# Designed miniproteins, single chains: the designs that were tried, part 21

Each design is a single chain, and the fold is of that chain. pLDDT is the mean over its residues in the fold that is shown.

## One batch from the design tools (miniprotein)

Design m710
Fold by ESMFold2-Fast:
Structure m710 (fold): chain A 97 residues (1-97)
Amino acid sequence: MEEARRLLEEARRLQRRGQQAAAQGDYDRAFQLFREAFRLYVEAGRLARREGDEELAREAYEGALEAGRNALRVSRTSQEVSMAIGMVLRAIGMLLD
C-alpha cells in the first residue's frame, strides 16, 4: 500500500511538471514528463489492485488517463500522437475493467 501511494504521488509531481513545461511552450519536455507520469500511474494502479486497494487503483488509472490526454494535447509528431492515443485507450481499458 505505501509503495503504490508513493508511486501515485511521484506520478502527480511529474504531471504537474509536465503542465508547467507545457505552459512555458516546452512541448517536447511536457510530452516526456506526461509519458513518464503515465508509466508511474499505471504501475501504482497495478500495485494497488494486487494489494486489494481498488479505490487507490481507480485513482491511479484516472491519473493515467489524464496524463495520456495531456500528452496528446502537447504532441508535435505523428509518432507522439500515436503513442498518446495508445496511452488514453490503455487507461480507459483499465478503468472499464
Scores: mean pLDDT 89

Design m711
Fold by ESMFold2-Fast:
Structure m711 (fold): chain A 69 residues (1-69)
Amino acid sequence: IPIKSDKATALELEKAVREVLPEATFVFISDKELIVILPPDTDWEAAREKLREVAEKLGGEVGEPKRIE
């Protein structure tokens, strides 16, 4: 699930996401964008809502979930 912000760094986004989704892993795309990777057994709908809350607090946006095949 991609997440980016114009106001926060990717490191700040990672820290905030780890607090709500401790099992997530991350791929850094830039200093302001990262991809959140969730285990296949994770409730992605609940995870997306938590990511939206993080994005709202940090002035960012959550992209559409991409299934990694």
Scores: mean pLDDT 72

Design m712
Fold by ESMFold2-Fast:
Structure m712 (fold): chain A 65 residues (1-65)
Amino acid sequence: DLADLDTVSRLAQEVYEKTKGKSLDEAKKIIEEARKRARETLPPDVAAMVESALKVIEKYIKEKL
């Protein structure tokens, strides 16, 4: 449980760092690639948590850009 949360937090942080200074379209591509990788590599429940975190990041970027 905590290890899964650490995995989600780390992946969300990495995606957020990659989106810094990017356009909204570039940020969306980075986020979508991260979603795809999570679905392919992580258990479904952990992938769902990553998806939720990435949606929060996307919303934040849309509000700032």
Scores: mean pLDDT 79

Design m713
Fold by ESMFold2-Fast:
Structure m713 (fold): chain A 64 residues (1-64)
Amino acid sequence: LEEEIDTLAARANELAQSPDLDVAVEAGVIEIILAISRLNLKRGDTEGAEEDLQKARALIDELE
């Protein structure tokens, strides 16, 4: 989970560098979702962390 969050966060950060402003804004939203996922994981909410990770992954797939 933590490694998957880190991988997806790196990918979202790359998308935030896009010259397409719509893509860059969506990437920023994904970064926030991943930050919430990491916070849930630190609090012991593994299920919540997994749900947020899946939401972020789906949004990244829509941008690519």
Scores: mean pLDDT 79

Design m714
Fold by ESMFold2-Fast:
Structure m714 (fold): chain A 105 residues (1-105)
Amino acid sequence: SKLEELRKTAREEAYKIGEAAGLSEEEKIILAMHVLGSISTAVKQGKSLNEVALEAARSLAGFIGLRTGDLEMMDELIEYAEELSKVKSAIETLRETARKAIELL
């Protein structure tokens, strides 16, 4: 299903961001679990696939904000994800947002 593909993408992108941020293997697992938890919560709330992807992107942006202390960068990533969601698929929105996050690290 597309939701299963989104979960797989979220895990893969969380690991890539963790690698770029210099996280340990355990910390990468924690980040991935956090993002997947946000997906599960959004799904339980009845959100659309695109809204679920946005919640995953917000979780990744929140991690960047915590790691860097840069709330303006966090807000920029969230706005970028919201604009992408208007023209891209859920999976593409998540991948492109994660790619931008890595470029900012």
Scores: mean pLDDT 87

Design m715
Fold by ESMFold2-Fast:
Structure m715 (fold): chain A 96 residues (1-96)
Amino acid sequence: SHTDELARRTIERIRRTIERIKAFVEKNKDKLTDQELADLRNSIRALEDMKRELEEAIRNQSSEKEKVKLIVKANMVLIGAETELDLLEKKVKAKE
C-alpha cells in the first residue's frame, strides 16, 4: 500500500540516522561529555525501537490508521535526534 511505502521510507531514514550517530560517536567520543554520549546512545535506542515498531506494523498488516500514527511518532523521534546531532556537530567543530 501507499502507507507501507511511506513506512519503508521512514525505516530507511531511521537506518541512515542511526549510522550517522554511530559514525559521529566513533569519531568524536573523546570530545563529548558522558551525558552527551548517553543522550546519543538513548537516541539510537529510541530510533531502533521505532524501526522495530514500524517493521512489525508492516509485517502484521496493522490498520492504515495505526501505521500513520507510528510514522508520525517516528518522524518526531527523527527530528529530535537529527537536531541534537546537528547541534553536537557544530559544538565539536567549534572546539577544533
Scores: mean pLDDT 89

Design m716
Fold by ESMFold2-Fast:
Structure m716 (fold): chain A 96 residues (1-96)
Amino acid sequence: MKPNEELVKKLAELLKEKFSLSEETAERLAREIAEVLNYDEELLKKLIEIIKESKTESELLRKIKEELENGEEVAKLILEAQIEDGVARLEEAVLK
């Protein structure tokens, strides 16, 4: 597969900001999304633009599903990452 590391890095930064994910979770999610999109440069750029242009998480997830190839799978990965990161933060709060 062709690695587009610069685009994956930009995607990770946007996901971290947009969904308030930890850096580790955002980097993992960006890589998983890139794998689903087969590291396609055009699809990665399109996803980055959707994230930048969307004002709410609901709008973002809807646009991903409607406009992106394999968008349903990408949206599922984002939701799963949010749940995983949220659970980890709750565990830290309870144990500390």
Scores: mean pLDDT 76

Design m717
Fold by ESMFold2-Fast:
Structure m717 (fold): chain A 97 residues (1-97)
Amino acid sequence: ADEYIEKAKQLLVEGLRAALAGDKERAISLLNQAIDYATKAIEKDPKNEKALDLLSAAFRLLEGLETDNPYLIRQAAEDFRRAGFEEAAELAEKLAS
């Protein structure tokens, strides 16, 4: 499960950096891959709170990008911060600015 969580976190950072570079299509693709890895972590351990928190934050970020909604992107940043994923939180805050 930890290997899937680490992969999901790497893909979330790559997706956020792609979004900041203006590559929305690549960002959405990377976020969907992150969601797949977080889902695999939950399939192995349905009580994996870290995977659940990352999945929730990733879905909110994805919706914010698809709908061009900076409020949802800021809320995703707070979700990442609560999950202890400060790098993703900081990148999402920059994206919402």
Scores: mean pLDDT 85

Design m718
Fold by ESMFold2-Fast:
Structure m718 (fold): chain A 87 residues (1-87)
Amino acid sequence: MKITVNLTPDNIGEGMKYAKENVKEGDELIDNGAGGGDLSLELAKTKGAKVTAVDIDEETIELGRKRAEELGLKNVEFEVKEVKDTL
């Protein structure tokens, strides 16, 4: 199953709740506006989902990649893109 989660200031709580309740092992998740990847890393680690974390900030994405490496996660990808171009 492919799930897209848009984490914005107006609906972050609903997006996180939806992801926690509906993401299952092997699902594909796109985390738009992922920042340092807190949600992406948690779902990859606890749910076994394939996660693509997207943000426009290269330094924040590099931080997320480093965190994924330190956690040994192979099911998270971090991409530098404008959030609007992923919808």
Scores: mean pLDDT 71

Design m719
Fold by ESMFold2-Fast:
Structure m719 (fold): chain A 61 residues (1-61)
Amino acid sequence: SPVDELLEEMRERLKDVLSEKQIESALQLFRDLLASNPNWSDEQKRELMEALVNWILSEAA
């Protein structure tokens, strides 16, 4: 599914920055936000993933 592809991309982008536990927490947060917004477009879902990844990477720098 498009969501599974976004989750794989998010995991790949965070693997060198976060621990496995932190990655699972970040992925779960993304899943929970998507579940709360079931009418969002695939584009909006990608934009949310990009925003979360960029924020995490900026905090880790």
Scores: mean pLDDT 84

Design m720
Fold by ESMFold2-Fast:
Structure m720 (fold): chain A 60 residues (1-60)
Amino acid sequence: ADAGAAARAVGRAAKAGDAAGARELSLQFILDEETAERVAAAAERGDGGGAAALVASKVG
C-alpha cells in the first residue's frame, strides 16, 4: 500500500517533468542519493513509469 503510493507520487512528478520534486519525494521514501539522482534523470525525460519502478524496487 505505502510502497505503491510512494511509487505513484514519484511517477506523477516525473511524468510532469518535475525533476526536483521527484528527487525530493524519492529521498523522503528512500534515503538513497543514487536512487534520487536516477529518479531525477527519469523525470527530465518525462519517464514516469521508469521513476515509479525505481521507487517501487527500493521500497518493497
Scores: mean pLDDT 79

Design m721
Fold by ESMFold2-Fast:
Formats: sequence, structure tokens, C-alpha cells
Structure m721 (fold): chain A 66 residues (1-66)
Amino acid sequence: KIEELDRLLTRAAILNPDPELNKKLSELAKAVEAGKYDEALAILDEIAPYLPPELYAEIKAVIEAL
């Protein structure tokens, strides 16, 4: 669950090694760890333009399943 999310976020960082994206990915992971899923989904929406549509959908599905 968290390991699956971590793998997807790592993939996002590898595909687009942007410092701003990496900061937002870290914030997303922290929000999920804190149980703040609405905040995590809001951060995901902010970074959506940086992600392939299929990766965005997978990350969203994992967060929504938590």
C-alpha cells in the first residue's frame, strides 16, 4: 500500500527530475503518512501536468483505496 505509492512516486521523479516536482512528491507522501488524504489528492492535482495520465490515475487510485 504505502510501498506501492512510494514506487509510483519514485517513478514520477525518475521520469521528470524537476526539483519542484520532487518537493511536491515529498509533500504528497507526508500527507498520506499523516492520514491527510484530501491534502494528498490536492497536491496530486497540482502536479498532474508533470505526470503521464496513466501514472496520475494509478497514484490517485492508490490514495483513494487508503
Scores: mean pLDDT 81

Design m722
Fold by ESMFold2-Fast:
Structure m722 (fold): chain A 61 residues (1-61)
Amino acid sequence: AKAERDAAAARLQAVGRELGPEAAREAEVTIRSADVMSPEDGLALLRQGEAAARARLEAAR
């Protein structure tokens, strides 16, 4: 659903900002890429991006 996609995009963007400017730009590119995909593929891409970004953030602790 649109709400799930919007929430996933917001979470990815927030984690990207925590990691720094480069990660924030990567998150933005991922969100734009998801926008041109099917709703299912786009949501999966956003969730994969969030998981990867969170793993990077935890590894930096």
Scores: mean pLDDT 79

Design m723
Fold by ESMFold2-Fast:
Structure m723 (fold): chain A 76 residues (1-76)
Amino acid sequence: SMDELRELATRELGRLASRVVEAMRTLSPERQSQLGGVLGDYVARLEALIREGKLTRENIERLKRETERRLDEVVS
């Protein structure tokens, strides 16, 4: 259902936010800002998927993988 997909996306956002909070303890202010941007992009793209009627498990998983890669690039 759509509610289950929204719940999945929200759980993934929470997990990503927890990773960001932990990483921010050791990162420079510049990189902290970049991490915030990555989370903001996740939310914006998730909202676009909902608006376009494209909120599927596959699209959520792809968005998650892309966001994880971007987070790793900032932390590296």
Scores: mean pLDDT 81

Design m724
Fold by ESMFold2-Fast:
Structure m724 (fold): chain A 73 residues (1-73)
Amino acid sequence: SPEVEALVAAFRAYLDSRLPASHQALRDRMVALFEEALRRLAAATSQAERDAILAEAKERLLALQKELQALLA
């Protein structure tokens, strides 16, 4: 949807302002995870399904954030 595309573009721009070009692969993985989570949320038909998607996305983002912290140490 145009809304998902706009949010993905905004998140990519935000990460570009925070991460150097050398971390492009990590940025691309974070953007892909964010886009997938938004599309799954848009397709979800129950609160339990939305809660499960959010819990999974949170776990995956925390793992990527840990990778980022290790690269910046």
Scores: mean pLDDT 78

Design m725
Fold by ESMFold2-Fast:
Order: sequence, then structure tokens, then C-alpha cells
Structure m725 (fold): chain A 86 residues (1-86)
Amino acid sequence: SDAELEEKLEELFKEADAEAQAEADAFAAAAPTLTPEQAREAVAERLFELLSKVAGEEDARRIVEALLNRDPDRAEEILREWIEKQ
């Protein structure tokens, strides 16, 4: 059970990171005048939109905030709590 939870978390994290990176690259290509911070904010908004459909608005916001603050351990903890609630 704990091993399954860890595998599911790793899978979701990889998928979210890959999707966020792809969108960041697309935004950077479309608007080369965007600063790295602005590009990160745009990706965060999109990630929040996607996560809020699955995890709920409050948990999605906390995950995005943790990622923006460069705290992946916090983001993982919130995701773990969300998965356990299902």
C-alpha cells in the first residue's frame, strides 16, 4: 500500500513536471520577451487549472505555491494527502 502510494506520487509528479515544462517551453517560444519569472507564473496558472479539476481548488493552490517557492517536499506532502483522501 505504501509502496503503491509512492509509485503513484512519482508517476503524477513526472507527468505534472513534463506537462508544465512543455507549456513553459511553448510560452517562451510564443513570447520571448517574457522573463523567466513571468513564464513560471504562466505555467503555474495552467498547472493550477489542471490540478484543481482533480485535487480540488484549495489543494491545487497549495501544490502550485509549494512548487513556485521551490519546495518540492511540501508539494509531495500535499499530493500524498490528496491521494490518501481518495
Scores: mean pLDDT 65

Design m726
Fold by ESMFold2-Fast:
Structure m726 (fold): chain A 75 residues (1-75)
Amino acid sequence: PQQQAGDLARQAVLDALKQGLSQDEALARAQQVITDVAGDVTASLPDLSMEERVALAQAIYDAGLAAAQETLAQA
């Protein structure tokens, strides 16, 4: 889940920059993708406790955001 979020966030940043979007717009696109991944992953695991669900969503978000920011720093 964290690797998938990171990979998709990096791709979203790269695709946005290729389209001529600003760094802020690229980050916004990545944040949307990360949010969608966190929601889809937690929804697919209905047997998780609320605490586990929140922790998993946070871990996915943190990994994706770090990957997006690193990709922007390298651009």
Scores: mean pLDDT 80

Design m727
Fold by ESMFold2-Fast:
Structure m727 (fold): chain A 73 residues (1-73)
Amino acid sequence: SHDDIIRETSMKIRMIGLVTEIELAVKRNDWETVERSLREFEELAEEMFSTGNPDLIAFAERARRRIEEILRS
């Protein structure tokens, strides 16, 4: 539904914001911010997985892979 699209979009925007914050914190060598933002990311990812929505699940999985890449660089 239209309401579901709005909810999905909101969750995706929040997740993009968290990935961006983690990337910027890593560049600043700010480990405390990285740890806090990773915790928030995992909480949001659990919410997205719990919906059972394949698009949200795939989005969260791609975002997790991006974070892993950032942390390995």
Scores: mean pLDDT 88

Design m728
Fold by ESMFold2-Fast:
Structure m728 (fold): chain A 96 residues (1-96)
Amino acid sequence: MAERLRRVGDEVVQKLLEAAKKTPEEAKRILSEAYRDLVGALGEAGVKPEHLKEVAEVFRETAELIDDPEKQKEALERGAKGVREIVDRAVAELES
């Protein structure tokens, strides 16, 4: 369980960092795909509802800022960092 969540988390972080270099339209598509993948992995791992809520908030805030070209790169980089921190905490709790 934890190994798959860690792998999906790594893939999502990489996708968000690559999306920072794309158009806003392409970045939104990548963000939506990344959200589905991550929520699926978190659900399968049986993480606490609070982690699912944190992920939803990170993705919502990132999506709101993507429409501003000046903020897109920073928003996606911040989102990627948020995902990494949430996944690392969830994995640590599952391994306890």
Scores: mean pLDDT 84

Design m729
Fold by ESMFold2-Fast:
Formats: structure tokens, C-alpha cells, sequence
Structure m729 (fold): chain A 75 residues (1-75)
């Protein structure tokens, strides 16, 4: 669906932003790639995927002091 495509683009944008900023840990990469595969397989709803993205972004913000989630969602 269009909503699934939007979520996949958000995941890819977040991965790229975290990698470019040096904030991407192996654990965060694995979590985001797993989420991407669940979305591609139709095993998770777009709304649930956004919740999981929020949880990952909150962990990154707490560790780095950077709120990458706000930038990705608004861009």
C-alpha cells in the first residue's frame, strides 16, 4: 500500500541520517533493517512500524542528545 511505501522511505531516510551523523550502532541498524523486512513482508501495520521507529529514535536521542526523529518526520 501507499502507507507501507511511505514507512519504508522513512526507515531508509532515518538509516541514512543516523549513518551520516555517526549515530548508527550495529544494534540500531539491525533493529531498523528487521523493521523494514517486517513492513515489506506485510507482517506489521504502518502505524505499528511508526511506533517502533519512535522507540528507536528515542533511544538514539537519549544516547546522542540529537532528536533525529523530528528532522526525518518533517523533512
Amino acid sequence: SRAHQTVLQIIDSLLKNMEDNGDLTPEDREALEQLKQEVLAGQITPDEAIKRLSEIAERVAARTGNNLFVGVLKA
Scores: mean pLDDT 74

Design m730
Fold by ESMFold2-Fast:
Structure m730 (fold): chain A 80 residues (1-80)
Amino acid sequence: SVAEKVRELVLKRDYEGLRKILTELAGQGIADMVVEAFELAEKGLLTDEQLDAIREYLEKVVGPEVADAIVEALRELQKK
């Protein structure tokens, strides 16, 4: 599934591959936003409020399964 591919790419830290799959699924703007969110998460700069907002937005665009996979991965990278 797309959610499984997203999880695999994040585990490998293959953000170029993640950008490609998300561009095909939701377009370049969404792909760029998600990759930027991963960059911020690695720096510990995302709040719970921002993560919740990202999840709600992505759920509408890519569906709940893919949205949950992305946000779960962001939370795992993020130290609060």
Scores: mean pLDDT 81

Design m731
Fold by ESMFold2-Fast:
Structure m731 (fold): chain A 69 residues (1-69)
Amino acid sequence: SPPALLAAPPETPDPRVSELQVTISQMVAAGRPPEEIRRRLDELIEKYGLDPESQEQLRTWLDQNLARV
């Protein structure tokens, strides 16, 4: 097996990030329009005052999930 020396374990995510991912995943599963889902994510990010890294992670995650369906 190849050695995985460059992979640092992911930092423990903010529990709010995980909660937001669950909430947004439920909206995707309910067939909500992508524009509504993105708007809702932006509202929740602002409401919880997430760090810029967490904001970018959530937006990238959403774009990837919307692209694969």
Scores: mean pLDDT 71

Design m732
Fold by ESMFold2-Fast:
Structure m732 (fold): chain A 76 residues (1-76)
Amino acid sequence: PVAVEERRNEELRAKAKSGPIRISEEQRALIDELLRAADAADLGVGVDASVEERLRAAREKGAPQELIDALEEELA
């Protein structure tokens, strides 16, 4: 039905443009941390991999120190 398709389309638009979402500054910081952790998963580790495993993969691949620092902060 049209309602289901419209809702999905709105969801995709929100994802693509980050939408006009009312989020506190603290929530934005947490989302940014989560996205950085997700980028670390692009090192070839699974989505269920621990931050510890991601940090090892980052070091093994010679990832930028910036990414390694972000992973260490997640562990702290």
Scores: mean pLDDT 59

Design m733
Fold by ESMFold2-Fast:
Structure m733 (fold): chain A 68 residues (1-68)
Amino acid sequence: MMSEEELKTRIAVREILELDPSLSEEDARLIGERVAKEGLPVAEAARLLVEEGKISEERGRRIIEGSK
């Protein structure tokens, strides 16, 4: 049931929440899944999720700034 992608997603979520603790777990998970599944940088994953309307522009900007 737990795949390597799921483990990578959980690790990414935890790291993202350490960068922005005010982020919801749901938003962090959406970004983490994109990172784990598609091998995208956190900043690029956040940008795509903003474009898809999954996270707000403000939240995406904060994550991009925090992730380098």
Scores: mean pLDDT 74

Design m734
Fold by ESMFold2-Fast:
Structure m734 (fold): chain A 71 residues (1-71)
Amino acid sequence: MPEILLKNGEIVKKGSDNPKALALAENISFVKPKTPQEAEFIFRAEGVEAEIVGNKVLAEVDGVKIIVELD
């Protein structure tokens, strides 16, 4: 599965050029959430379900996995 990885609000890996997934990842990068709950809220505001796993937030959009990792 293609992946887009963000670390601390920065896109560090663009494994897909899917426009919906990229737009969502870029919005997360613009907002720069500080907590997993803030990142989850951004996904939910866009109508996307997200799962918090420790310091990571995982979502899937159009077959692309978006991973947000926070310290």
Scores: mean pLDDT 84

Design m735
Fold by ESMFold2-Fast:
Structure m735 (fold): chain A 90 residues (1-90)
Amino acid sequence: LQEKVDEVIEEAKKAIEFYKSAPDSVDDLTAAMGRLYGASLRAEKVAEEAQKAGHTELAEKMRKVSDEMRKAADEAGERATRAIQELKEA
């Protein structure tokens, strides 16, 4: 379980770094959104496994990671939508 927790935390960090480095292009922002959303789903699954195993603190930590990743994914999606809208205005 701890190995899965560590993997999810590393994936979340990489997803955030990718997003922070992403230019304001539809392709890059959509890729960032996908990575962040994927990390959120994996964190949620690990949180569920941790809860079932009685590791309440790990479950809470993973739920917070999931929430942070989902929020970042929503922000990336909003930026992607704006980039698409700018292309339509041209």
Scores: mean pLDDT 80

Design m736
Fold by ESMFold2-Fast:
Structure m736 (fold): chain A 97 residues (1-97)
Amino acid sequence: KLEELLLEAAELLVETARRAIAAGDLLSGFRLLASAQDLYYLAEHPDTPVEEKKRILENALEVAREVARRARAAGDEELARLAEEAARLIEEALELL
């Protein structure tokens, strides 16, 4: 269940990154892609220590929330929605730790 949530969140972060890049926000796009890569790593390495998993997930959550907040302020409803959904999946993954 955790592995499935990590993969789903990673895929959604990649989609969110593509949207951010298409909108001209390259920094948000690259940060989202880096977070997605970290979540793919956790899915492939289930024996990663819980404290390290938590740190990586908390960082990914912060990135997703920051992108959602800025997208909302800019009126990019679709980007905000994607980032908010990614944040939700990351929160669910954190609850399984």
Scores: mean pLDDT 88

Design m737
Fold by ESMFold2-Fast:
Structure m737 (fold): chain A 64 residues (1-64)
Amino acid sequence: SQYEKFAEYLVKKGKAKSIEEGINILKTTPYVDIARKYFTSEDASPITAFGRLRREALKVGVKI
């Protein structure tokens, strides 16, 4: 269920088309690479993007 909640966040951000796609991204892609690929356009650096992703994950009980 934590994966589903975070996948819902990815759908809300337009980074996944469905919860199933979001779960697949979370299961097959390292979190650092998810941040780099999907969140760098919103942040100046990959480190900042990773920090944002980690913060959002923690809101739904997922530790990365």
Scores: mean pLDDT 74

Design m738
Fold by ESMFold2-Fast:
Structure m738 (fold): chain A 87 residues (1-87)
Amino acid sequence: SSMVEELERLLKELLELYKNKAPFEEIAKVLERIAELLERAGRHDEAALLRKLLEEGKRVQNTDKEKADEVLEKAMALAAHALLELK
């Protein structure tokens, strides 16, 4: 489906940004796009959790690198899990 294809593209983009140590603001934009897609796909719980992780990441990005990395790993895992369930 077009939603699965778009989620796969966004997840790949997210992983590349993370690998290249992109600014959190760029990663946050992709995470927000994933959350919007999950919401449209009826995955309301995953979308809400992803947005919560995004807000947490924004707060800690400059003060706690370990927590920021943990948040990003959780966000990526959540997106990947949602993708598997949509297939």
Scores: mean pLDDT 82

Design m739
Fold by ESMFold2-Fast:
Structure m739 (fold): chain A 85 residues (1-85)
Amino acid sequence: SMMQEIVERLIEWLKENPDASVAEAQAKVVELLEEATGVRLPVEELRRMRTPRSEIELQALGLLGDATTLVRLLREGKEIPPLVN
């Protein structure tokens, strides 16, 4: 799926940028989503959003959560689960 491809691209970027912050990873995943969809979503607005107004905003919020989890797992030296959706 498109979301899986975005997550895989984020994982590869994090492997190349192991010192990346959660904020940098969130900005990167939003950039990857914009490249895939053509939809511009301001990361700062997404970070403050409590209720998504569209399917793409819901997917973007999920990706922000995925980025946070992946940074934490990599910093703890844990393996990334084979099925992150």
Scores: mean pLDDT 78

Design m740
Fold by ESMFold2-Fast:
Structure m740 (fold): chain A 64 residues (1-64)
Amino acid sequence: SSMDEEFREYLDERLEKWLEANKDTLSEKEIEAARKRVEEIKANYSEEEKKTLFEQKEREEKLK
């Protein structure tokens, strides 16, 4: 669904921003573990949890 696609993109964007902010302090193994965690979240989150996170993203965007 389009919401699933946006949810995945949102998580990927947050991961990329976090990795960029911490790239000088993170080991390769920690980066790999973070990527795996995001994939686990994508696989295991319910539709209701995805909606909640999407609503949070919308609220954050409106505050800018």
Scores: mean pLDDT 75

Design m741
Fold by ESMFold2-Fast:
Formats: sequence, structure tokens, C-alpha cells
Structure m741 (fold): chain A 85 residues (1-85)
Amino acid sequence: MEEEAREFFRRRAEELLEMVKTMADQASVEIEEHEDGTLVSIATGETGTMKVELELRVHIEDGRVSSVELSSLTTGKTIRREEFE
């Protein structure tokens, strides 16, 4: 139910932060909750001369994960999208 969906988001957000840490000297994370049931994690890291920002968006409907999207805010590109029914 909802707790399992939130745990899924937390694990994915932690994995994203660890990935950014392997690419950057410094990394940080910001978490947002939206009224439509979307949980957002933004992982930011500095890679030499560049700043990398990755957004993980998890949409929760009826206490279940309905979609997951990973995007680069730096390039504006969607890296991965998954939909669940």
C-alpha cells in the first residue's frame, strides 16, 4: 500500500544520490511532495566544470506506484520512464 510505494521512492532516491556521488565531488538531494501524489527527488552534483542535476519523479495513485520518470534537468532529457498498472 502507500507505505510500500513511499519505501520504493526512498530506495530509488537513495540509489540516484549514490550514483551522483560516484560522478561528483559534492552531492545533495532535495525531496518534494506534490498534491497529485507525485514524489520528486532532485539529486545535484558538481563534476569538475559542470553541475549535474537529475530528477526522479514517482507518481503514486491509490497507494501504489503508477509511474517513474528519471530526467536530466541539465540537458532537459528524459533518461528513463516506467509505467505500472
Scores: mean pLDDT 77

Design m742
Fold by ESMFold2-Fast:
Structure m742 (fold): chain A 85 residues (1-85)
Amino acid sequence: MLLTPKDALLSLLKSVGATSDTLTWPELVRYFGKYIVKEKLGDLSGPSGLVDVSDSELGKILGVDELDIYNLEELNARLLSNIVK
């Protein structure tokens, strides 16, 4: 399934190497992870799973100060809320 991110999320993903306006879910998650690493927001393999996004463009786009990457249901819901369906 191809997903079209909303403009703000798409611009963020393009900043870390996304070249298309449409992505598969694995591609979107991959670029999302690249952004977390590039901005030094957290270790995606860390035991807590908590990522501080309060001072990042990602936090503004998702409307949150902190992400729990191990709460996959909430993470997926927040990412999907920024996708054109």
Scores: mean pLDDT 72

Design m743
Fold by ESMFold2-Fast:
Structure m743 (fold): chain A 76 residues (1-76)
Amino acid sequence: SQFSQIMVITAGASQLGRESSERTGDETLRRISDQLGRDIRNGNVNVDTARQGLTRNTQLGSQQAGQLLQQLDQVI
């Protein structure tokens, strides 16, 4: 489902953020957000579902969740 796709993407971002420098982490989050934006524009993912998935993902660090949510707002 679209919800599951978002959860997988955000989990990956969370794991990478712990090991990556600020620059590397930001680049990865940007790529993930760009992919998410494309999926939303193509109708593959619902924006409200994506927001709920990002907010409820317990594997995603709060800083990383905030960055993804902010970028999601820009791709609506």
Scores: mean pLDDT 57

Design m744
Fold by ESMFold2-Fast:
Structure m744 (fold): chain A 96 residues (1-96)
Amino acid sequence: SAEVQELLQRAADAIKQAAPALGMSDDEVQNIVDSLNYLGEQSQQPSADKDLLIEALRRGSGSLRQLAKQTPDARDALQTAADNLDRAAELLQASP
């Protein structure tokens, strides 16, 4: 749905804000943004494995929360990204 894509865009924007504190290059940030956009596009496909998409989003959220514990300067932005991924996963789970 458009809502899932919007949530993934918000997660991407939060990761962009965290990137300087994580020492990430512009190319590394763009690769993450492209990956989130791809997951958003896959969420619109009738043949997509929604369980695998939900697992990918929840795994990503968990990784971001672990990074937030290790990077105080990026903590709030990484938690915002994780929250948006979790909300996207919840919307996918609620929509058979």
Scores: mean pLDDT 83

Design m745
Fold by ESMFold2-Fast:
Structure m745 (fold): chain A 80 residues (1-80)
Amino acid sequence: SEIDRVRRLEAEALRLAEELGRAKSLEEARRLAEEAEPLVRELHEMYHTSKDPAVREAARRALERIYEALAAAAPAVEAL
């Protein structure tokens, strides 16, 4: 059920991306970025180590979504 796990992570990435877009303060954006760190780490591991192309593709899409949200929030977070 690697595919079930990556789909849960993809859903979490989408949720965090939406919350990052709605962040009202630098503190909120920074906290959400920090919450994304373990998610990004797990998705990277699945993308690089999974033998299932469907799992790798789902991990890649999830990573793209969270990275886009993090990049958009970067000026607000001031964590660069």
Scores: mean pLDDT 81

